# Ledger of designs, part 43: designed miniproteins, single chains

Each design is a single chain, and the fold is of that chain. pLDDT is the mean over its residues in the fold that is shown.

## One batch from the design tools (miniprotein)

Design m1557
Fold by ESMFold2-Fast:
Structure m1557 (fold): chain A 85 residues (1-85)
Amino acid sequence: MEELIERTRRLLEEARRLAEELERETDEERVEELFRRVRELLREAEETIRELERAGAPRELVHKLSIELVGVGLRAMAAVVEREL
């Protein structure tokens, strides 16, 4: 359980870092690559959060991780939408 929590936090931290990089990126090919990588990391994090929930992790922890996941996803989406407009 502790190992799974640490893995989830690392995935979310990497996704957040790439989302920040995505906000600064101006090259279209790199924007697509970064957005794809953020989505892959968030999908993996969602899977580990579901595993934590099934393993009986505290509801508060699951909620906090889920909020962070949604926040990073919205941030990445906003960066892409601003470029398509």
Scores: mean pLDDT 83

Design m1558
Fold by ESMFold2-Fast:
Structure m1558 (fold): chain A 60 residues (1-60)
Amino acid sequence: LEEVARASRRFLEAYKRGDREEMERAKEELSRLVDGFHALTDEETVQASRTILSYYEQRK
């Protein structure tokens, strides 16, 4: 859960900056941790990342 939240945060920060290389790395990490992420678009990955971080914050 913490690893997924960390990768999700990295993806959102890279997306905000327009850093495509960092976005690709974060998406690769997410794809290794969660099945199905590899097939998502960038927009879908943004939505999934926001959902993951919301759940993680609620559990703290």
Scores: mean pLDDT 77

Design m1559
Fold by ESMFold2-Fast:
Structure m1559 (fold): chain A 97 residues (1-97)
Amino acid sequence: KIEELLKKARKNLLKGADITAEVSDDPEAVYDKAVAAMMLINAALTAYSLGDKETAIEALKQAKDIVEELKRIATPEAQKYFDEAIKYIDEAIKLLE
């Protein structure tokens, strides 16, 4: 379940980032933030696979903060994808707790 939720979170994060970058004056900054959040989600998956729930939760909380930053500069269309990403991250955190 956690692996599937985080895979969906990454997919929605990238789609939101693509839409946001298309209308942004600085698409590189948008992708830099999206990549940072993706790396944190990947770190959480690795920590989870090693049985380190605490590290996984911390990485997901940091990823969520970055997605919320992206949501603040996003169009309403892109915000829906970032909301889905946040939802899947929150569901994964609940399963880890």
Scores: mean pLDDT 88

Design m1560
Fold by ESMFold2-Fast:
Structure m1560 (fold): chain A 65 residues (1-65)
Amino acid sequence: MTRDVQLAEILAKRLTEKGYEEAAKKIVELAKELAKQGATSEEISEAVTKLLKELGVVKEAEEAI
């Protein structure tokens, strides 16, 4: 497992604890799929950030850290 996938799983756990279960699931799924395709850490981070913005939970994710 790559570090970026592990970070996505930690973030997802915290989002789930705050009630954002669907956002958490989508973030982990995206990170794992990109890692499986050989995406770089930068590509995974950019895609996760974009998804957080689309779901409207960027601030909640930042507060979860």
Scores: mean pLDDT 74

Design m1561
Fold by ESMFold2-Fast:
Structure m1561 (fold): chain A 50 residues (1-50)
Amino acid sequence: DKLAELNKIAKPYNTSVGRLGDDDFRVFGTPDDVKKAEPLVRKKAKELGF
């Protein structure tokens, strides 16, 4: 599913992605790890139609 694909991008940065709604998600991790992962996760999410 789309969330699993986002988690593949997030996992190398020691982060994870949780669903907040059908079209929304949140990246979880330390502030530094989230700062590195979030732009890449957001880019992938846009490609997947989030």
Scores: mean pLDDT 78

Design m1562
Fold by ESMFold2-Fast:
Structure m1562 (fold): chain A 85 residues (1-85)
Amino acid sequence: SEELIEETVERIRAILESETDPRTIARNIANVLLEVLPQLSPEEARELERRVIALIEERFGADSPLARALIAAVRSIVQQVLAEQ
């Protein structure tokens, strides 16, 4: 649902604002996505993916190595969950 997507985006924003360690950020984002993605349609999962990528780019800069690594991880998780549906 749109409400679940909005709530998930805010949870991820909070992780990006409160955590400084890249490994902790990656783990916490992965945990949130693995919890939420099975509850979403493929279209909703792709919308969530786009919004999460935008948050990562805003926090670290689109060209940063950390942003690229986190974005690759997010894309991989979304693709794996969608393939299992």
Scores: mean pLDDT 86

Design m1563
Fold by ESMFold2-Fast:
Structure m1563 (fold): chain A 80 residues (1-80)
Amino acid sequence: MDELIVEAIGEVLRTLGASEEQVERAREAVRRALAEDPNATLEELVRVGLEAAGIEVSELELAALVTGVASLISVAKSEL
């Protein structure tokens, strides 16, 4: 489950044009954050990933990114 969150955040950052180095920094930071606090909210994890990647976004953009990550996780877990 944690790896799905890490991958979803990485994928969303790639769609924003983040480099592979930025994506890897974000993934490592999110994995560390989840290991330290497994109850961290998706918004907190997205913020951690963005900070590690050096990407600045508005609060509105952050809300859109959190929604995008949640949608990717939902699709990956979806069973018919």
Scores: mean pLDDT 80

Design m1564
Fold by ESMFold2-Fast:
Structure m1564 (fold): chain A 85 residues (1-85)
Amino acid sequence: MEKAREENLKELEEAEKRVEEMKKEGREEEAERLLELLELRRWLELIEDEERAVELLRRLAEAEARGDEEEIERIREEARRLAEE
């Protein structure tokens, strides 16, 4: 399931550039939301259970596409629990 993790890392790099651009444009609220998603994606990279990590990455991509903040929050909680020792 390395492809999903590689895609996640690439999205993290692109998102970091977007955050800086958004801040320069005065889009602080959008930049803050993107930073929250970056933190979540970093937690996903720490999950040892590859199948669960891939499932959460899929759910995150779908939730982001829909703008489903409640689902993103649920994914964040699950990712945090799985990434913590």
Scores: mean pLDDT 71

Design m1565
Fold by ESMFold2-Fast:
Structure m1565 (fold): chain A 55 residues (1-55)
Amino acid sequence: SKSLQEKIAEVAEKAFKEIGELLRKHRDEPEEVREKLIEEIEERMGEEIAKLEAE
């Protein structure tokens, strides 16, 4: 079975990949828009990690 550390690493890896794709798609958008979208991904990542730690 996967350790808690490995599960957290997978959640973080997925979030960072989404951020990379988002920055690529929105490179021509204002920085403010990109920052808001990144913040949403970071919030979801934090929620998933908190859920894993509670299990």
Scores: mean pLDDT 81

Design m1566
Fold by ESMFold2-Fast:
Structure m1566 (fold): chain A 89 residues (1-89)
Amino acid sequence: NEEKIKEAKKLLEEGKKEGDYKKMGEAYETLGKVAEEKGDLEAAIEYYEKAAEYYKKAYEKTGDKEYLKKAIEAEIKAGVLRIKQTVLG
């Protein structure tokens, strides 16, 4: 989905400019999901790992455990894709 990628890249740029780790996490999560849907496992893993990193930073800044939950979910997605990549090739 070209529009979804465009929106995610815009959200990422805004998040970087504002120092908004939540926006950066959400943007990388969307990019990871699109890469996964395209079968680009390497890109999907990288994006989900970045999503987890920025959600952890959002948690550190806010204390809001919802970001910790999102970080764990992103780490699980990356881990599952790494296992799939290993068994498929």
Scores: mean pLDDT 87

Design m1567
Fold by ESMFold2-Fast:
Structure m1567 (fold): chain A 80 residues (1-80)
Amino acid sequence: MEELRRKGEEAERLMEEAAELFVKGEKDPKYLEEARRKGEEAARLTAEAGSEASGAPFEEALERARGQIELTIEAKRKEA
């Protein structure tokens, strides 16, 4: 339980950081590499936590996690 909770919190932080870096990357491409790395890590952590909690296949959880990251990036763009 503790590990799943911490994975979720870390994934959320990485998503926020990735989204901020993607917005910065629209003006300066050097931020895009770091944004991509953090985004992929967030998706993986979210998928692992989701798969373990629901028993769903990792592949489906990963697809859902990637969608959530894309929505977070879009929300940050609208705030900027």
Scores: mean pLDDT 76

Design m1568
Fold by ESMFold2-Fast:
Structure m1568 (fold): chain A 62 residues (1-62)
Amino acid sequence: ELVVARAVEDVGPTTPAVLGLKKGDEVTVLRFYPDGMAVARNAAGHVGLVGTSKLEVLEVRR
């Protein structure tokens, strides 16, 4: 099951593990963690951590 989300604010890549995003960027969420973090992939194929508070869920797919 895929979750499509949009960044609600700019996110700088503060470490190599953090996914850098600009406000309005769409990502595919691969996994949610119980600490409020998620692993997401952007349109360029980069995978990294992002805070779930910085994402707006748009769609849940199969």
Scores: mean pLDDT 75

Design m1569
Fold by ESMFold2-Fast:
Order: sequence, then C-alpha cells, then structure tokens
Structure m1569 (fold): chain A 75 residues (1-75)
Amino acid sequence: SLKEAFINIVKKAIELAKKHGASQETIDLLEEALKYFEEGKIKEAYEKFREAWSRMSPELQVEVRKILHEEYEKL
C-alpha cells in the first residue's frame, strides 16, 4: 500500500541519515515523520520529512532521492 511504501521510505532515510552522520535534529524530524505516517497523518508526516530534507547534506539528499525513486518504481 501507499502508506507502507512511505513508512519504508522514512525507515530507510533514518538508516541513511545515521550512516552519513546527520545531526540529531535531522534524525528526530525523520522519526517524527515516521510516527505521523504510522498514525495516518500524511500532511504532518510530509511537513516533518521536508524539514528533515532541508537539513540534510547534499550527499545524503542524493542517497534519499535514490530511495524515493526506487520505492515509487515498485508502486
């Protein structure tokens, strides 16, 4: 389902953020986005994800963009 796809995307983004040494603030925003997606609060989840994205390094943004593309291709 679309909800499961977004949950998987955010979980992978959290893993990548930790691997790339992202700030704790960035990781916390991604974890908040995950919680909102699990609760079905899609708008709030996207707002938190966008805030986390804006705090990511260009290198991390490239990796997260690849995960987004891969997961959308499976839908």
Scores: mean pLDDT 84

Design m1570
Fold by ESMFold2-Fast:
Structure m1570 (fold): chain A 81 residues (1-81)
Amino acid sequence: GEELGKEHLKKAEEAEEAGNYVEAAQHFIAAGEAYRKAGDYELAAESFQKAAEMARKAGLDGSAATLERKAEEARELAARQ
């Protein structure tokens, strides 16, 4: 889980630097899901928040709102630990 999350974060950052915001959002989503599955809810929340930022840069405001909710859910799980 954690190693997979780190790999997706690297790919997401490379896509963001290239201006490929949809690809960056997809990799940040994959990182968030990998961290959530590993129980690392703080990194999951951060990853979903970054995915929402990339979605907004791509003009996908509806997707961004959904990703912001996923980040909030992950933060709530982190607070319960």
Scores: mean pLDDT 88

Design m1572
Fold by ESMFold2-Fast:
Structure m1572 (fold): chain A 73 residues (1-73)
Amino acid sequence: MDELKEMFSKLLGVSPVKEDDSFFDLGGNNRLAKRLSKLIKERFGVDVPLSKLKELNTIKNLSKYIQEELKKK
């Protein structure tokens, strides 16, 4: 999901971002994770709580979660 890679890149100031890269390993913290959650809600209409972002901290895992939540709406 290219939009998630762009969100990671913009928030963390790093490029390129790979699907298996951890948001927190790339220099993310709880503050940036809250901003990521807000961007995901604005772009996809999916609310990802901070606890889930800590568990689902890669592009791959977040993409799967977002797609599953979109199917429930």
Scores: mean pLDDT 79

Design m1573
Fold by ESMFold2-Fast:
Structure m1573 (fold): chain A 66 residues (1-66)
Amino acid sequence: MSIEELQKKVRELVKELYEAGGEIKEEFEKILKKYSELLAKAKSEEEVKEVLEEAVKELEELKKKL
């Protein structure tokens, strides 16, 4: 999966979780903060890709709680 495909998948998951409401808001915001910090520290395309892949996994796991 390309970085563009991973970014699209993250964006779609973020939209779904944001629309889901307040019960998961704290866990959702914690995940977003974690991956924002990791992306800010990433120095290569490969590191960005790895961070986005982990973000997708955690966001999909959170979606399963809905």
Scores: mean pLDDT 80

Design m1574
Fold by ESMFold2-Fast:
Structure m1574 (fold): chain A 83 residues (1-83)
Amino acid sequence: MLSREEIDEEVEVALLQIGLAITKKYLEKAKNDPEVKKETLEWIDKQIKRAEELLARSTNPRIQADIQEIIDELKKLKEEIEK
């Protein structure tokens, strides 16, 4: 069984995955609306920082891999919005 700390980390990963899915859904609006673009970029930067902090605390290789994938996807979405 996972420790309490590992369960809490899996919940945090699930929340990051939800945030990523929301970003993907609203990507087109962020590209076309300057206010939405600014707010979305600020939100992505906060999510990346949160994910990097979680990655630094994690000792579970699977959780680390899942977080890294989320970070990579968020960085890719940020680049697409900045165009």
Scores: mean pLDDT 79

Design m1575
Fold by ESMFold2-Fast:
Structure m1575 (fold): chain A 70 residues (1-70)
Amino acid sequence: LREEARRLLADALLTGKGGIVVSPELEAALREIAEELAPLVEELLEELGDSTDREKVVEAHRRLAEAALA
């Protein structure tokens, strides 16, 4: 259930709390989505650099959540 995994990942990124992953299928889907998002994570880390701006960190989480739901 890749859609369920995307929703849980998006929730975790936006709220800092996600659902409990209990099925091997859902866990595998979450890992696949994390691998797909790895290049975006690198891009966002480069954009943030040494920035401690909370608004930029929140925006980075939002972009990751949007990518996970796409």
Scores: mean pLDDT 63

Design m1576
Fold by ESMFold2-Fast:
Structure m1576 (fold): chain A 71 residues (1-71)
Amino acid sequence: SEAEKKAKEAIELAKTGTPEGVTRAIQLIANLVLEGHEELAEKAFKEIAPYLTPDQRAALERTLANARDLR
């Protein structure tokens, strides 16, 4: 599916370890959340968490938590 492709792309981009790759990975996961693919977004987030700064991780955790609170 398109959502699964976005999740895989996010993980591969984060694995590059570049600031640009990590930023794009965060954007793709945020898009998955906005599109209602919370489970895929959470799984991708867990895979990329080691590549994130503490601030980036906290921001993405908040995005995921907000999506869950609306359900």
Scores: mean pLDDT 82

Design m1577
Fold by ESMFold2-Fast:
Structure m1577 (fold): chain A 107 residues (1-107)
Amino acid sequence: MVTLTQPPSLSAKVGETATIPVTASQPVGDGLSWLKERPGRLPELLITNASTRAPGVSSRYSGSGSGTNYTLTISPVQASDSAVYYAVSTGHSPVSRGAGTRLTVTG
């Protein structure tokens, strides 16, 4: 099973750039996706294939990375970006999900 390691929390100010890293225990190629989860809502798919935005997702979200190191970038940050962001590996079986990064937006 691939293990995905994310920081448990990050903070950013409105108008800044937030970067959420994930490290995979082995290479996952393009088999990395990013989900946004807010209390009381269904998880929103943001990024597939490491860097492809899902339909309807704001251009403020971008994914990058290769091998074992991947990053979700949010620029510029808005107050509505306060959420938990999860990396998901689909490049190996079984599918693996990271523990999530809580982004707190201030200012």
Scores: mean pLDDT 83

Design m1578
Fold by ESMFold2-Fast:
Structure m1578 (fold): chain A 58 residues (1-58)
Amino acid sequence: LLDLVREATRDASPEVRERVLALARAGRYAEAGQLLAEAGKLTPETEDAILRALLAQS
């Protein structure tokens, strides 16, 4: 997941990139996905990875 987030945010601002990575590291996957979508950086691969991570927390 973290590698997919790094790739999805490659051209984003450093602030957005670091915040998304921090949320993902903290297990706040729904918030990470929302921020990626808001920034226009949510790829299908990253969305699938976030959904899988949320299911693993269930």
Scores: mean pLDDT 79

Design m1579
Fold by ESMFold2-Fast:
Structure m1579 (fold): chain A 77 residues (1-77)
Amino acid sequence: MSAEELAKKIVEIIQRAIAGEISWEEAFEEITELLKEAGLSEEEAKAVARRVLSLVGRDGSVDLEKVTELVEEALKK
């Protein structure tokens, strides 16, 4: 899975939380598992998931480019 593909899936999880389909706690867990499947350790995946969720604006917007950058840096090491 590419970083862009991963970032898109992460944004979809965030959009589900914004829509009220899942809780923000569930979104954090799903993002963490997705990052672990991509090769991150549990600690790294949790750290990246926290950073990604901090990018969600008060209006519910999320910057896909910034999410992609965080994922690319994490996956490089």
Scores: mean pLDDT 80

Design m1580
Fold by ESMFold2-Fast:
Structure m1580 (fold): chain A 59 residues (1-59)
Amino acid sequence: MEAVEELTRYLKEEFGLSEEEAREIAEQTVAFAKALGLTEMKHLKSLARTFAEGDLRGR
């Protein structure tokens, strides 16, 4: 929950994503990280960057 908020702000600041886009990536990142047992913000930010870059590179 709190991690989603922090990642949403991070993605908006780093990639200029909209609130909706940043939140969706943040939610997916947290769900994926939880499945892997990753709970540290450092790892969550790395995963969120990878997902955001995937969206930018794949288009």
Scores: mean pLDDT 76

Design m1581
Fold by ESMFold2-Fast:
Structure m1581 (fold): chain A 68 residues (1-68)
Amino acid sequence: MDDTIDNQVNRWGGMPVDQQRDRYVDIQYGRGIMTRDQGRRQANGMTDQQLRDQLGRQVRDVLNRINN
């Protein structure tokens, strides 16, 4: 009924673009995927829509791992 993933995605999608980029960088760094500098360069190269799509995918991955 209440999709916690969709609620979190919608919340992050409503944030300023710079804050969304910071979230993307923090997620990639926290997951050990890339350094903060690499994440920042990647995030700065994304459009607003690409950034939202990436954040949605990342939050689904994180929440799915928490919920098993």
Scores: mean pLDDT 69

Design m1582
Fold by ESMFold2-Fast:
Structure m1582 (fold): chain A 67 residues (1-67)
Amino acid sequence: SAEEHYRRGAQLAGEGIKAYEKGDFDKAAELFTEAARHFRQASELGYPGAVPAAEGLEKFAEGAKKL
């Protein structure tokens, strides 16, 4: 369901934040990218607010890859 994709995205985003806090930028970028994909899927299934979440994480992933 849309809610399941949103929940998975939120979980992965949390893991990405913890990786980022530890300086594991490559791992953070992977996790943020995967989280964003789940939020994009949630949006396609009609979940409100998923697009801004995906866009934010895509930017975080791009930033982490450049570190």
Scores: mean pLDDT 82

Design m1583
Fold by ESMFold2-Fast:
Structure m1583 (fold): chain A 80 residues (1-80)
Amino acid sequence: SLEELLADVRARLEAGEDPYTVFLHLAQKAVERGLSPEELLEMLAGAYEVLLDWARRHGLPPEQIALLEETLATVRELLA
């Protein structure tokens, strides 16, 4: 399920995996599951929410946090 994919993203980020690698793995799983464009955008929105929460908890620079917030806002706009 989507929730299982997002739980995997959270677990991998907490394990110290590089965010790029985590998102590449997520993209591979999305293709394997044959997600529709809408489901893919919902998954990306959820994944960016998890990444943003992780970034804030780990004290990433404000400019990186702002970029993640802008990216999440863009994905959410595409879902509307």
Scores: mean pLDDT 82

Design m1584
Fold by ESMFold2-Fast:
Structure m1584 (fold): chain A 55 residues (1-55)
Amino acid sequence: HMEELLEEIAKAAGIPLEYVRQTVEDVGLDTEEALERLLKMARIGKEEGANPPTL
């Protein structure tokens, strides 16, 4: 499941899978829930083609 989520994030963000793995390890985002949230954010960004809103 987690490997598939990393691949989906890479596709949605348009970055290499290796870079996604490294970033996740550096930040400590290694839970399935956190990766699912990251995937949603990446898809929203791609859909709008703009920078994400400030939270």
Scores: mean pLDDT 69

Design m1585
Fold by ESMFold2-Fast:
Structure m1585 (fold): chain A 61 residues (1-61)
Amino acid sequence: SEIEKLKKEIEELEKKYQEVRDRMRAATDAGDFEAATALHREYQELRKKIEDLKNKIEELK
């Protein structure tokens, strides 16, 4: 089922989202603002991907 594949992809992305958030906090605490900025961009991209996939599931049902 395509919906099952999308749900699994969302789960994997949500796990990555939490990991990136933790790395972003660590980079900020270390004063590595270049790394923190790059991680913040990745964090926002992951959020958008998760939202897009959730919307796609909603459209398929």
Scores: mean pLDDT 84

Design m1586
Fold by ESMFold2-Fast:
Structure m1586 (fold): chain A 74 residues (1-74)
Amino acid sequence: AQMSPEAQRHLLEAGRHIAAAERAIEAGDLDTARRHLRRAREHARRVRDLGDTETAEALEREVERLEARLRAAE
């Protein structure tokens, strides 16, 4: 089924927060990275709630990868 406009909005917002978290990790701003990853998780959860489970799982994997990178940077 085609992704709803609401799910697409949450996908785009999750992507923006993921990109911002990655840049914050590279800059050593770990608190900013944590805030962006939290926001990305919220949007990924909303994508899941709207029925786009595969997309939500992909976003969740990306967040988990960056959370692991964040832990390694501490």
Scores: mean pLDDT 88

Design m1587
Fold by ESMFold2-Fast:
Structure m1587 (fold): chain A 55 residues (1-55)
Amino acid sequence: MEEKVKEIQEKAEEVALKEGPEAAVKTARELAEKLGIDVEVSVTPAGWPVVRLKK
């Protein structure tokens, strides 16, 4: 599961750089659903996505 979270984080960071934080959050949530894991996605004040496993 940790590796899946890392994969989602990396993709979200890539999307944030290209399309912005809202698109990154949406992409992270879609990937989490596709991978069958429950994650919490937040955005820092700087607009950077943070993906964490929800247990």
Scores: mean pLDDT 78

Design m1588
Fold by ESMFold2-Fast:
Structure m1588 (fold): chain A 85 residues (1-85)
Amino acid sequence: SAASDRLYSTSPALQALLREAGATASRYTREEVLELVTRYLEKQGLIDKKTGKVTLSPELAAILGVESFSLSDPAFYDALHAQLS
């Protein structure tokens, strides 16, 4: 995979979610955040393996900036990237 040299900070709530996915860093690339969020959602059983559809609790929706999405939908990536600084 292509590595990006640009690192982003996350909100404290998003950082806590990433740590639950096994993350230990304080800053991440966009690709790393996507992988870690996807891993977290899969671990929690929130992803439909056939459709890639994700249904979120209100708290997770607030952290990710979206209520429900598909992992194959570009809007998911755009919403997730909007949470990074």
Scores: mean pLDDT 73

Design m1590
Fold by ESMFold2-Fast:
Structure m1590 (fold): chain A 68 residues (1-68)
Amino acid sequence: MSKQELLREAAIKFTAGSILYTAAELDNDEETRRLAAELLREALELYREAGAPEEEIELVEEKLREVE
């Protein structure tokens, strides 16, 4: 994938993971929380592959730490 495609995919997964995390917290749904964590891990890997700024990578890492 191009760098732009990696960044777009990462952003989509980060957004989806964040939404699912919020839903999991509201519903106390452990399965949805696990799905959120998986999406955030995938987003983190894609951001790293794309060479995203350290600040963006840190934001994803922080969100993932909240979910785990």
Scores: mean pLDDT 82

Design m1591
Fold by ESMFold2-Fast:
Structure m1591 (fold): chain A 93 residues (1-93)
Amino acid sequence: MVRVTLEVVTAEPVSADQVAGAAAYGAIALAGATVTEIRATAEGRRGVAELVVEPPPGLTAEELARAAAEGARRFLEEAAGLRVESVEATAEA
């Protein structure tokens, strides 16, 4: 199990559900990971998601974090219609 933390800053207010959806999209669609737990919070233009994931074999923590961040950005910009100022992800085993 690997813990992934995603931090998002948007130009418009963001919801916890949007942050959770973005984090899940990044982990599942781009990284190919299985999400076993997800928790998200949002306050104004800032959101944080914490995921517990099972990554595919051979994927590094850095690759997992990068895929999660890129997927989250795409979800927020393309599906949620938000302008993203920053997305940072970290992954720890």
Scores: mean pLDDT 85

Design m1592
Fold by ESMFold2-Fast:
Structure m1592 (fold): chain A 67 residues (1-67)
Amino acid sequence: GGFAVGLTLAGLAKRQAEEMYGKEVADKVRKEALKFAWENKDKTPDELYRGFMEILEKYKKEAEEKK
């Protein structure tokens, strides 16, 4: 189901954010990705993946701006 796929993608997004931007950014990505997965549980895996890419991009920009 879409929610189970969303949870897996949320975990992967958190892991990538942690490797690239550190723990604080990873925690923010995880929270928003889990919320997105819950709100979009009926979406296709492609739509969920696109949403997670947008979440990662958002927090990437925030992390770069806080320097």
Scores: mean pLDDT 72

Design m1593
Fold by ESMFold2-Fast:
Structure m1593 (fold): chain A 76 residues (1-76)
Amino acid sequence: GSSKEPSENLLRAERALLALGFAHGVTDLSNLSDAQLAALARAAGLSPAALREAIENVINGEDPAEEVVRALEAAT
């Protein structure tokens, strides 16, 4: 991949995902079961697909959608 600095939105999304996982007793966000993904998505008011996309964006060093970032922050 291209070398670039992580964006503020990427760092916000990563922090919000970690906080959401912690609030729901999930300590390993890199290995979510389908049931855990669905539970976290429902808590954030997101579809499982939208949450999966946000996690994939963070893993790939890409900016998640700002609406998804706000939903994750609001859930924590």
Scores: mean pLDDT 77

